# Designed miniproteins, single chains, continued (2): the designs that were tried, part 109

Each design is a single chain, and the fold is of that chain. pLDDT is the mean over its residues in the fold that is shown.

## One batch from the design tools (miniprotein)

Design m7789
Fold by ESMFold2-Fast:
Structure m7789 (fold): chain A 74 residues (1-74)
Amino acid sequence: SMLEEIERLVEELLSDDPERARRAGEELVKLVSKADRETQEYALRLLGEAYARAKSSRAPIIYETGLRVSEIYK
């Protein structure tokens, strides 16, 4: 499902592999741009939760991804 794919991509953003995290952010933004508003809200919630538990090296990409999703949601 789209929700499971969003959950997977958010976990990929927390990956120790920077390239994997970068690709996950790009794919998440693409997926959310096609999603309904409720699904976009869910993605923002998951990104907020991920940001809270992120390593300092991953916080920037999660934050930037959250900003991009927030702009789509508006």
Scores: mean pLDDT 84

Design m7790
Fold by ESMFold2-Fast:
Structure m7790 (fold): chain A 64 residues (1-64)
Amino acid sequence: SLRERIMKILNAAKTTPFTSQKLPLSKEEQEKLLKEARELLERTTDPMLQIAAAVAITVLENSL
């Protein structure tokens, strides 16, 4: 699900060392998840998912 993918991105960012800014995702996967995260942020009424989507969008934009 999109929620699980967003949580995976957040966990990867959290465990990434300061010297490494690379997510374990291809550029194409990052761009797809960015689009899906933006759509989720617009559609969801769950405040926790809104926060998770917003953080994921920020992480993905910074990694692209």
Scores: mean pLDDT 69

Design m7791
Fold by ESMFold2-Fast:
Structure m7791 (fold): chain A 61 residues (1-61)
Amino acid sequence: MEELEKKYFEEALKKYKEGWSVDEIIDWGNQKMVDAATAGRYDEAKAIYNGLIKALKEIKK
């Protein structure tokens, strides 16, 4: 897993364990992706997206 992807994967799982809802985690991650894309950092936005999708798959198990 890419370093940034792993960071967002772990942070999303931590937020879920702290009582964040799935919708709140999605909103948080979407804001991070928008911030990266707006700054022209599309590779970072993709890594954030991939980390979030993997975290959501783990949460749904």
Scores: mean pLDDT 82

Design m7792
Fold by ESMFold2-Fast:
Structure m7792 (fold): chain A 99 residues (1-99)
Amino acid sequence: EPPPIMSKTLKLSDKLSELFESVTGVKVKEIKAGQLYGALLLYAADKKLFRTDVDPLLVDVSDSELGELLGIKEFNASDEEGILNAILANKDVATEIEQ
């Protein structure tokens, strides 16, 4: 069985690395999927993307660089596997490291 997605190590595209550097101050090229999930939530909070008037866990990325990069309009912050699988579906965004 493949390991849980949260335990995988991912290589980030330059665009995704730059988006996270803009809010964390640190440029990362390789990150664990669980840490990437945390960085996504930090980005959403920094850019005020949470739709707290609808659902405190709903993130609207439709007008963000992240949404353009991922090709999605929104995600739910409780669906860690769903958002990580969406990121991994595009090799130009992130790829799994088989080390």
Scores: mean pLDDT 76

Design m7793
Fold by ESMFold2-Fast:
Structure m7793 (fold): chain A 65 residues (1-65)
Amino acid sequence: SEEEKKAFEEALKLGQQVIAAVQQRDVQAAQEYSLKLLEVMEKVLSDEQKEEIEEQVQAAVEAAL
């Protein structure tokens, strides 16, 4: 749906902002964007969708290490 698409775009944007804030060592911004990302995920995504996204994010972080 359009709501799901918009929420997914917002989640991706927030994820990128968290990464950028971490790279800039802006702890406050990183925390704010992380909380907003969690709110979007909790509100819109099913348990299975949350699990898949979490696995993908963890895999991406692990690959970057």
Scores: mean pLDDT 70

Design m7794
Fold by ESMFold2-Fast:
Structure m7794 (fold): chain A 98 residues (1-98)
Amino acid sequence: REVRIKGIQAYTEIELSEGKSVREIIEKLLSLPPLSSLSPEVKEQLARALEEAIEELKNSSDEELIRKKAREIAKRLGVEEYEGEIYDILSGILKALQ
């Protein structure tokens, strides 16, 4: 899990340095297993929810708040089995932006 978060952080830092948007980075991460198996509609909703959460939490390092947001997104979109993966993406991208 910690290795996955660090990997997402490093990937995000590289892609941002090359001029990619946060949305493009999210879409790429959602194209990888296990989230790649989600329907296109759910991936679109998840990309929007993650982008909104990142903007909201941009200045926060509160691990509990990030975990709560990941849980809320997973529950709202009916993808609770992917709460951990959603948390990893959210945490990794937020660390890259700080």
Scores: mean pLDDT 84

Design m7795
Fold by ESMFold2-Fast:
Structure m7795 (fold): chain A 70 residues (1-70)
Amino acid sequence: SAEEVREEIEKVTEAAIRMGKIFGPEVLERAIEEYDEAIEEARRNGFSEEVIKALEEGKKRLEEELKKLK
């Protein structure tokens, strides 16, 4: 379901944030690029708005955490 996909995106986002705190900003920069590609792919393939929104919210969290490391 879209809710299950949202939960998975949130878990992946939290893992990326944790890894970025341990290994540095490059981890978050890479994750942001991957999320941007995933958002474009989801939009092209007609994924639900809930999935796209979860990816956008995750990307925004990654960007905010990246700012704290710089």
Scores: mean pLDDT 85

Design m7796
Fold by ESMFold2-Fast:
Structure m7796 (fold): chain A 75 residues (1-75)
Amino acid sequence: RVEEIRKLRETLPEDELRKIASEMKEIQDKIFKLLDDIVKGDLSKIPEFREEAKKAGWPDEVIDAMIAAAVEESK
């Protein structure tokens, strides 16, 4: 039944992964651009990167890790 399939889709890791993967592609494109700017030394992009990732539902720990990696690359 459609209702049962929808419930399974809501709880299935595959469904969540597919949705996240699709959204992550768009976020990754934006994040990649912002991270590239940070790697080039433009630290003014950090707040924008943080806002974008936070709006996407990323935990602060993940955001901090990505910022740290980009800043390390800029050295």
Scores: mean pLDDT 68

Design m7797
Fold by ESMFold2-Fast:
Structure m7797 (fold): chain A 73 residues (1-73)
Amino acid sequence: SKEELVEEIIKLLEEIKELASKIFDKELYDKFNKHIEQLINYLKQNIDQFSEEQLLELKRTLEEEKEKIKELL
């Protein structure tokens, strides 16, 4: 379902946020955290604006970005 995809995307965003906390200083992390929280809220409020195909592509992109960030550690 779209709701399950959004929950998976939110989990990926939270995981990326945790990785960023290990890389960024506090000021950069606080800004990044605020932007991620805004994105999460936008996704939750606008699920019906996205197709399943768009959500799957976003999930794939975030999974790839998470792996790239992990390689920097």
Scores: mean pLDDT 84

Design m7798
Fold by ESMFold2-Fast:
Order: sequence, then C-alpha cells, then structure tokens
Structure m7798 (fold): chain A 61 residues (1-61)
Amino acid sequence: SPEVAAIRARVAAARDAQLKDIEATGKEKGLSPEEVEKQKADVISRLDAFETRLVAEAEAA
C-alpha cells in the first residue's frame, strides 16, 4: 500500500541519518569502532521494531 511504502521510506531515511550522526559523533569523541558498531546496532534494532509496529498498524487500517 502507499501508506506502507511511505512508512518504510521514512524509517529508511531516519536510519540513514542516525547512522551518519553516530559515525560523525563517534569520530569527534574518539569512540572505539566497537562502541560505534554497538550504537549502530541499537539504532537499527529500535527502528526495525518501530517499522514493524507502524506497518502492522497501517495494514490493519
């Protein structure tokens, strides 16, 4: 559906932006590669759960 496509596009854009911010902040603060990877994994996990919930709600409408 157009609604599901829009949700997926918005979540993908948010993911891309947040991952770039984590990389930039990690470089600025001198974080280890392992810490940066952990923060990225947390963001991906949260956004995947959020997308799944929003898609389920849109499909139930």
Scores: mean pLDDT 85

Design m7799
Fold by ESMFold2-Fast:
Structure m7799 (fold): chain A 89 residues (1-89)
Amino acid sequence: AAAARYDAEFDRILDEIAKLKGLDPETREAFRAQWRAKRDELRAKHADTVAEINAREKALTPEQLNERFDLGVEVLKLAVDYVVELRAV
């Protein structure tokens, strides 16, 4: 399912962010747990929008869905790198 795949990638990106921040393993897990909880809260709050996005993705072929997912991940990585660089200045 698309949601499960996005959640797995979100967790991977959170781990990368925690490593970039230099967090120790115990603090890193607490950091990920905090952001997973916030993600779930926001999904529940915006359930109608999430349902609309899921419906649009269901109309795509598996290949198109994978391409969109990969692009979304790359954009999110660039956004994270941008924020990290701005905070280093």
Scores: mean pLDDT 70

Design m7800
Fold by ESMFold2-Fast:
Structure m7800 (fold): chain A 82 residues (1-82)
Amino acid sequence: MEEEVNKKVKEALEKLKSPDPETQIEAAREIAEIFRKYPDKISKEVRDEAVKALRELFETSTHPEVQSAAARALKAAGEALK
């Protein structure tokens, strides 16, 4: 279960590298859902990688919906909105 959860996060992180805004939004939502449902099943290394990728997407994206999705995913991870 833990291995499958971390693998799913890594797969979503690959989708975040897509130039397609809709794919980036989908990937950010998937990451947010995983962090919300399985916060205790995500390794520190995978969590740190996901936070870094989401923060970079939030900072570099010119699409408001992508920025919003990345911000929600960061909040689900316990980041950005402290």
Scores: mean pLDDT 79

Design m7801
Fold by ESMFold2-Fast:
Structure m7801 (fold): chain A 66 residues (1-66)
Amino acid sequence: IEEDAEIVIEAGERVAAKTTDPELKAQLQAAIDRLRQALKEGASPEELVNLIAEAGRKIKAALDAM
């Protein structure tokens, strides 16, 4: 799960770099930062799954807006 979270963070950073909508970019960066913080703090697998799903939804929203 930690490896999956790291993959999502990397993908999210790449998408955020290409996002031109400042609101979507900020929301995506916030979701990535939240997931990164949870990893550093040793969050439970359940919490990591929820944060991965949230980051994934933000990635999709940013991609759909392109």
Scores: mean pLDDT 77

Design m7802
Fold by ESMFold2-Fast:
Structure m7802 (fold): chain A 86 residues (1-86)
Amino acid sequence: SAMEQEREELGLLQAILEVLLERGDFEAAYALLAVERLKRGLEATAEGKEALAAGWTEEKVEELIEELREEAERRLEEARRREAAA
C-alpha cells in the first residue's frame, strides 16, 4: 500500500540522516531534509536553504540516498533484529 511504501521510505531517510549525523556531514543532512520538506510542500529551513545554495540539488540528494542505501538498510536490519530479540 501507499502507506507501507511511505513508512519504508521514511525509515530509510531516518537511517540515512543518522549515518550523516554520525559522520558530522551536517550540510548533506540539511540538504536531504530541505529536499524532503520541499517535496511535501513545506518551506526549507535557513540551514536547508544554505545547503541548496552551496550546490545541493534534488538529483544530488537522490545520488546520496543511493550511495548510503546499503549502509542504511544494514542499520534498519540490525534494528529489526534487536527489536525481535527483546
Scores: mean pLDDT 82

Design m7803
Fold by ESMFold2-Fast:
Structure m7803 (fold): chain A 90 residues (1-90)
Amino acid sequence: SMIDKIKEVIDEMAEKVRELLKDDPEQLKKADKLFQEFMEKFLEAKTPEEMIKILDEFEKKAKAELSEDAYEVVKEGVEKVKELLKEWEK
């Protein structure tokens, strides 16, 4: 299903970020908090438009709080989820 594909992308994104930040406990803590806040909001979203807004906020926070490498993983993951949401809206 589309939801399963979206969850797969989010899980892959989270795993890659954790691997990149494994030796930086402060960054890991920030990443875990950002992913937790993102998931709480994302699961409550009722429309693709609302989901896109939540994804945009998540990406902006990642850019501000996380390392460049971790941010790039988040950016790529967010774009993949947005592509899936465009297919789902149709």
Scores: mean pLDDT 84

Design m7804
Fold by ESMFold2-Fast:
Structure m7804 (fold): chain A 90 residues (1-90)
Amino acid sequence: SEAEYQQQLELAKKVIEEHPEEVERILELYREGRLEEAYEALREFDYRRLREDLARYLGVPEVRFSEAPMSDEALRRQIELYERAKKELE
């Protein structure tokens, strides 16, 4: 939905503001066609942020992350979201 897209875009903007170097690295890997490295960097970045949020709000010291494969389409959509968010912040 439009509302869900706008919410995702605002969250992406906040992620870029808080972690500009990590997002730029992921975007550079994707632009260079290094898709597997971009996927791994994004997955590790998302896991680290999730772990930090859970430790902060729930006091959980350890988080287990599922190695569910991300589709090429899902990776592309996430990259497009970050690229759009970055452009709107510039």
Scores: mean pLDDT 74

Design m7805
Fold by ESMFold2-Fast:
Structure m7805 (fold): chain A 79 residues (1-79)
Amino acid sequence: MKKKLEEFEKKSEEIEKKFREYMEKKGEKIKKASQETIELVRTSSAEELDELVKNGADLSEIADAVAEVLKEQFEEWVK
């Protein structure tokens, strides 16, 4: 349990840093993610998300999808 929590915290920190840099640079509002993007983020690692961004994926949509996945994971974790 604790190892998975530490791994999750490290991934969350990496995603949060990238998200903050993106929001600061773009100054754009987070766009609501599609169900496809949410599912993609749910199954992807931090490295895979970075590849998606490099391949031209909408960072605003990915940011919203990450927030939704993190919310779901925290709700599941606190149950």
Scores: mean pLDDT 64

Design m7806
Fold by ESMFold2-Fast:
Structure m7806 (fold): chain A 96 residues (1-96)
Amino acid sequence: MISEQSRLAEQFLAQQDQLIADLQRYLDTAPVKSPAVEELAQKVIAALQQLRTLAFGPYTTYGRVSNQWLLDQLAATQAELDTALARLREEEAKLA
C-alpha cells in the first residue's frame, strides 16, 4: 500500500541523508579516500534520485506505472545501501 511504500521511501531518504553526510565528512577529512565506498555512494544516490522521482516528484507517471517494479527496485537498492553503510561504519571503526 501507499503508506508502506511511503515509509520505505522515507527510510531510504533518511539513510541517504545520513550516508551522504557521513560519506562527505569522511571523504573531506580522510587523507586517503576509498574508491569502493565512492562507487557504492554513487549507486545509492542514483537509486534515491529515482525514488524521489517515483514517490515525491510530479513526474511519477512513468516510473510509478507498477508498484511491484518500484518494490523490486527498492529491494535491490536496499542491499547496496546496507552494504555501503556497513563499510562506512567499519572504516570509521578502523580509524578510531
Scores: mean pLDDT 61

Design m7807
Fold by ESMFold2-Fast:
Formats: structure tokens, C-alpha cells, sequence
Structure m7807 (fold): chain A 108 residues (1-108)
């Protein structure tokens, strides 16, 4: 059913955002406190807009665009950690992929 597909995509995107938060937490410990704090704020911003998609499906597309902006800023800041940057970039792209599919279903 459509509801089951929405729930599955929501869970998949949430899993990727949680994995991203964990990877970002590790990277932040290995960079300057100012950059690490900003990196964490960008990921929390992405998670907040992702939650908005679920709470207000009528704003899902707008929330998704804001989520992408936060994820793109997080990926840019993560370049400071050469070891974790590839993982952070991949997790952000996977989260965007699932969230994009979720917005397509919520617009129906």
C-alpha cells in the first residue's frame, strides 16, 4: 500500500540520517571545535526539515529542498576530515535519495 511505502522510505531515510549523525560526531572530534560544532548544526538542521516532511506532508517538497541545503553544507564542512569525508558524502546522498522518493509519494 502507499502508506506502507511511505513508512518504509521514511525509516530508510531516518536510518541514513542517524548513520550520518554518528559519522559526523566522529569527524567533529578530529577537527577544530568551531568547524565540528557547525558540522553538527547542519546535520541537525537536515534532520529537523526531514521531521517536518513527516509532520506536514503538504510542505514535504519545501522541507526536502531545505534538508538538501543543510546536507550539502554538512558535506562541504566534512571535507576537513579526509578519512570520513567519503562515508559522510555517501550517507548524505543516500539520505537525499530516500527523502526524494518519499516527497514524490507525499505529493500524490
Amino acid sequence: SLSAEIEELYKKAQEKLDELEDAVGKAAQRMSPEVGKELGKQVMGAKAYFDLMYKDPSKAKEAYEKMKEYLDKAVELAKADKELYPEIKKLAEEAKEYASKLTDLLEK
Scores: mean pLDDT 88

Design m7808
Fold by ESMFold2-Fast:
Structure m7808 (fold): chain A 81 residues (1-81)
Amino acid sequence: GPLVQQVRRLVEAAREALDRGDLERAAALIDQVRALAQQGLAQGQHADFFQRVLDAIDRGRERSLAVAVELVSAVLDEHEA
């Protein structure tokens, strides 16, 4: 759906920001992913997917921003499989 595609675009942009060393922009983009996942849960759409996105952000951020991006990317790839 549109929210899933928007999450994908923001995660791709966050990866590009990390590749440039723009940690502030990457963090802001991941915060936007969190907001979209919360919106998806509130709308009752793809609840398992959006909950996994939120869990991936939280667990990844305990390690690094780069790990958060990779874990959310893995959730997206599993959802689109």
Scores: mean pLDDT 86

Design m7809
Fold by ESMFold2-Fast:
Structure m7809 (fold): chain A 62 residues (1-62)
Amino acid sequence: APLTDEQVDLAAENIANSSEEAAKKIREALERMVQAGVMTPEQYERALKKADELRKKEKKVK
């Protein structure tokens, strides 16, 4: 894969820990990476899903 699992996990963590505006910009950057072929669509979906899970986990397990 063009990106390592560590980089995908870091992107997910950054999205989860960022403000809504910053998270949107990170997602847009990842979408551009997918369009450029640097990131697979599967890695992109994984990053978004993991970020959503991290946000839910913080709300559920304080």
Scores: mean pLDDT 75

Design m7810
Fold by ESMFold2-Fast:
Structure m7810 (fold): chain A 90 residues (1-90)
Amino acid sequence: MKRIGYLIHSTVKDPEKLNEEILKDAKEGHLLAFVFINNGDIHISSEVGREIEPNAVFGTEVGSDKEKAKEILEMWGAEEIKEYGSEEFL
């Protein structure tokens, strides 16, 4: 079991891959935390959101502040941070 942080920007180019990775990490028994930038939450499908609820510790929004998003996940103790969206996250 790992603590995996997801940093998700509205500019996700491959939401299918994002949703597959989230499901995979949840099925492997990892704890998931989500920080959304510029409404990045829109890229998580309702089916995935429901399926991962037992593994999801929190989800929060930080507007456009990537550094704050990273700090939140690091303070939670994320062992891995997965970044999706914008050129810096790919």
Scores: mean pLDDT 81

Design m7811
Fold by ESMFold2-Fast:
Structure m7811 (fold): chain A 87 residues (1-87)
Amino acid sequence: LQELIDKLNEEIAKLQKEIDGVETEYERLRKELNEWLGKREKFSPEVEEHIRLAARARYIAEKTGSKEAELQAEVHRMAAIQLINKE
């Protein structure tokens, strides 16, 4: 039982570290999108979700070197830009 609790606590710590890393990449993406973001201080939930998904993918790409994660980050970044322009 204690071993399961210890493993669960390790997983929680890893998830928290991932959340912190994704938050950092989210701030970077917001700065990169400043030209479009300046048009809207308040994002639609769909735009915000794509920016967060792009940030998560960038974090994974940086930590693992995954080309697939880099591609996912760009796909979501482009989706956010398209949604901002469409709105």
Scores: mean pLDDT 75

Design m7812
Fold by ESMFold2-Fast:
Structure m7812 (fold): chain A 64 residues (1-64)
Amino acid sequence: MMRLTEEELRELQKIANDVEDTIRNGGDFEAAKEKALKRARTLGPQVEAAMRDHITGLEQRARE
């Protein structure tokens, strides 16, 4: 889980922040999650895997 370029990490952080902002603003988390995973997938499978882990953590916190 350490083979991300700095560019990929920055893009991943942008996507992650977008999802977090959607949760904070009471938007559609399910739709934001789907969109984020699609965007991460276009950047590469390692970015998608990292985004999946991040979303799982966000979902756990949001649904408790």
Scores: mean pLDDT 75

Design m7813
Fold by ESMFold2-Fast:
Structure m7813 (fold): chain A 83 residues (1-83)
Amino acid sequence: SSNFQAGVSALKAGDYLQAATLFQQVVEEGSADEQFSAVLCLREVAGKLKAEELKTLCEQLIKNPSLLTPETRQRLSQLIAGL
């Protein structure tokens, strides 16, 4: 998606907050493959920002993508908003 491509560009540029917001939109609107790729990128963003709770949640979602429920999406959004 365009949001995923924009997110990767922001991540490469060091715009971690913008990258997180763009990847959050991909997690909400993208295909399953795009959602998984966005969570991988969010884990990298969380590492760069030392956002340990966001990093842990992303690692859990990578191990089990079926955990990406509406409740988990809300938690992810809340953690990103708090960056």
Scores: mean pLDDT 86

Design m7814
Fold by ESMFold2-Fast:
Structure m7814 (fold): chain A 92 residues (1-92)
Amino acid sequence: DFIEELKKKLKEEIHKIFPDVPESLLELPIHQFFSLGVPNSVLEKIFPKLEADKSLTWAGYLISDVPIIKTAPEKKLLESIEKFLELLKENK
């Protein structure tokens, strides 16, 4: 439930930034569309994770990088995702 809402939000926001990529973007490895105009400042933040895992997706990156603790409110996770998406928009 919560994860599906998160995926929907990520899909919609990423599609706004990268309109030429398919709606299945969340399930695609980042490296397949990495050269599509993502700012260097964002790339520097995700490169270490991409070097470790070539199958890393946008959903995987955001979920793994955002600490999900047992008692963490869903709102905190969504706000962390929103901050990342705003970074992409501001530096596009």
Scores: mean pLDDT 58

Design m7815
Fold by ESMFold2-Fast:
Structure m7815 (fold): chain A 79 residues (1-79)
Amino acid sequence: MVTEAERLAWLEEVLDRLGADPATRERVRAALRRDPGATTVTAVLLGTSVEELRAAIAGDEAAQARLEELARPVREALE
């Protein structure tokens, strides 16, 4: 199972790859530290394939777009 540390490390990598601005990155990190939104992020991450995750981390814009669609409810809940 993906640990919380592994999930957070992956999330930081994805945010970096997606080019999230510093304010957005800080809001996401703050929300994850203080909010059950962390469980929603984990659920979204566990609901995708390893291949999609690897492609998005590697900079595949189509895979990143698919992950953004999956993350949309999480983003709305955090912001």
Scores: mean pLDDT 57

Design m7816
Fold by ESMFold2-Fast:
Structure m7816 (fold): chain A 92 residues (1-92)
Amino acid sequence: MRIQVRLIKDGEVAAETPEVEGDLAELHELVARAFREGEERGYDAVEILFRSPSKETAEAAGVMVRDLAEEFGWRVESEELSGGELRVTVRR
């Protein structure tokens, strides 16, 4: 599956990872790092893009992102699953 994370400040993409191939464990580490960096550098939001052919894997990814957001005290602003792509925006 493919994963990309964007860090948003003042309505603009301030930092972006390359699109990487990984599993759910790699997604967890990448997203957790993004939240830690967001806290440290004062980013306003994190956008996670996840592409998987598996509905079960996409649903598991959504649960994991929501759980991590709650741990950091951030809020899920939007969650969209369309055409095998999961897009989640989490706001600080």
Scores: mean pLDDT 80

Design m7817
Fold by ESMFold2-Fast:
Formats: structure tokens, sequence, C-alpha cells
Structure m7817 (fold): chain A 65 residues (1-65)
């Protein structure tokens, strides 16, 4: 997977995560479950472990700041 493809997947993940949070804003259990499902799908698509995915998110946010 290329760096550009990874950035696209991270952007899609962040948009889906935000959408899940907004859609379930009044229901904490549903919000948490929806966010976790979005995260699990991103990890499955990338083939990355939780730690590797978290490292990519950290790099992405560091580049944006």
Amino acid sequence: MSEEELKKLIDEYLKEEQAALEAHRGNFAASDAAVQAVRDKAMEKTGLSREEFDELLKKYFEEKK
C-alpha cells in the first residue's frame, strides 16, 4: 500500500469517525460502538495492527499541526 493510499484511508477513517460521533451524539454506548467499528474497518482495510494504526494517526496529526 502506497503512502498516498494510506493518507486517503486515514482521511476516510477520520471523516467516518466524525460522522459516527455526530450521528450518535446523544447515545454514548452507540457512539462508542460506532467509532470502534469504524476503527476496526480501517485496521482491516490497511492490514495494520492497532499500534501501527495509532502510529500512522499520530504522524498524520503531527503533519497537520
Scores: mean pLDDT 75

Design m7818
Fold by ESMFold2-Fast:
Structure m7818 (fold): chain A 96 residues (1-96)
Amino acid sequence: MKEKELFEKAKNAKTVQEMVDIVTEALELGFDKETIYKILDIAYESLKKHYEEWIEKRRQEEGLSDEEYEAMLAKRQANLDKAYANIKKLIDESFK
């Protein structure tokens, strides 16, 4: 049940490195392209949610301004989008 294990890892991913590691493991296990894309999408959503929860706590505890909050979210989103695109390219290259 490696597929179930990878889906659970993806749902709990907190870092870009964990997202990369999970996708790499799925590729090494010989999962089909569509399944690996689903794993990537789940990990991406997990990272986004984890950061939103973390920054909201910081906003409440440290009194971040709306400008600082929005800037941090935008920067994180840009970094996640770049990481997602790079990993998706890696997947596509593996299924030539």
Scores: mean pLDDT 83

Design m7819
Fold by ESMFold2-Fast:
Parts: sequence; structure tokens; C-alpha cells
Structure m7819 (fold): chain A 86 residues (1-86)
Amino acid sequence: AITVELAAEALPDGNVRVTVTVRVAADSQPVRITVLAGEKGEVLAEARIAPGETLRFEVEVPAGTTVSVVGERDGKVELLARLETK
């Protein structure tokens, strides 16, 4: 199983800091994670996560940007989490 947590913090400059925490269960398969911003899916971060591993990303986007987390394993692509910033 894959667990994704998203947290957003408004910054004084009109940007939002989004913290992405991804956990892969120890009995799961490795997963490739991509963090995307906006309608066109700009790649902000990408990593391969091993079973039992936890990774944390911090990305900054303009307020009003949607941040999406996509996972790929065994050729299957899945939307894991999405957050719209304010």
C-alpha cells in the first residue's frame, strides 16, 4: 500500500509551500513517484521509493496551483493525492 500526505503553508510572497510525504508499505512493491503542478502537469519532483521507505518533498508553487502526486508501479499509473492551493 502507498500512503500520501499533503500539507500546505501560505507564504508572505503569495506562494504556497506544499509538503508531500509518501510512505510505501514494507510488503509492497517499489513505486515511482512524480509530483506535478498545474493543469499542464509541470514536474516538480520525481523519485523511486523502495518498500518500507518514507520520502518527503517540499515544493513551492503560486497560490491557486493544483499539486498532484502520481505513482507508477508495474506499468500502472495512479493518481495518489491532489491538493489545490489557496
Scores: mean pLDDT 81

Design m7820
Fold by ESMFold2-Fast:
Structure m7820 (fold): chain A 84 residues (1-84)
Amino acid sequence: SMSEIVSEALEIVGEIHKLVQQAQKQGIQLTPEQRELLAQIAEIVSRIRELKEKGDSPENLKEMKELYEELKKLAEQFKDQLAA
């Protein structure tokens, strides 16, 4: 459902924010590439929220699923770069 996808997207964002906070507390400076990934993640989350506001439809659900898959991909790229 759209609500389940929103919940899962917020869980991913929470994990990313926690990783950023931990890196900053350890004195680790984010690279320009890492900051760009965070900006892209924020944009995808914004689009997911807009689709939820537009209401339930098969087309909106399909688009939200595609955005969620892209969000997962960007989040994994960010985590991989931060762990390197």
Scores: mean pLDDT 85

Design m7821
Fold by ESMFold2-Fast:
Structure m7821 (fold): chain A 80 residues (1-80)
Amino acid sequence: MEVEKRLREVARRLAERDPSLREKYLEAGEHLIRNAENVERVIEEASLTMEALLAIATQDRETASRVAEEKQREADRLRE
């Protein structure tokens, strides 16, 4: 169950990183979770793979998010 929740969260974050593939990542996550009910090894391997992909994606997301935050703060300050 813990691996299931983690895998679903990783799929969601990957989907947020690349919206054009959002449904694909979410469906892949759910498909792996369902199959994993019979093959727990698949869950562990998939989780590790998705987490590695998430690490790459989150580097870009963190930078983009931080830049957006700074721009918003500056906009608020410049407005006044």
Scores: mean pLDDT 64

Design m7822
Fold by ESMFold2-Fast:
Structure m7822 (fold): chain A 90 residues (1-90)
Amino acid sequence: MKKLKEIAAAIASGLLGEEVRLGKPLPEEEREKLMNEFLDKLGLEEEEKEEVKKLAEEFYEELKKAKSEEEMIEYLLEKGLITEEEAAAA
């Protein structure tokens, strides 16, 4: 099975990490730009890139709705996108 969900989760987490670093939300246009730059490096087909972008936006919106860092970590664990070990390191 293609690891498109894992790639999408990594992108969503990276976008949220960038927002935390900047201290403000990223505009949709800037998120789109960062996702495109990342995906261009992976050698995916255009259909796969579109699927990953859709999943990444979905994960980003769900993580953004979390009221705490702990709730975000629980969401990622529930979706199987991170391990218990990775959650403890975050």
Scores: mean pLDDT 70

Design m7823
Fold by ESMFold2-Fast:
Structure m7823 (fold): chain A 110 residues (1-110)
Amino acid sequence: DQALIQEVREAIARLRALLRRAERARSGDEALAIAREAFRVVRPTYKRLADAGVISVEEAIGRILRMIGGILDIELARRRGDTAAAIAAAVALLRDALAELEELLAQLEA
């Protein structure tokens, strides 16, 4: 389980860096790119957590689908030229993903 703990820690570190980038984003294009990069980090992590039995397969699917919904919200805001809404949606998506992974890390370290 030490390898799994390390993978989750690395995912959290990458998401924290992406959150700082999202908070400083100046365009909807940048917000969307950051959210897509976060998805590429989080998807394999949730798959690994489900494979290890830390979360259910249904929970992993639900978390992935919620993240896809967040990316859709960012894309729609970007297409409308609503930069503030796109950035806010990206920040919210990253904060939610961070909170979920930090909770799971705490469970794994207990």
Scores: mean pLDDT 91

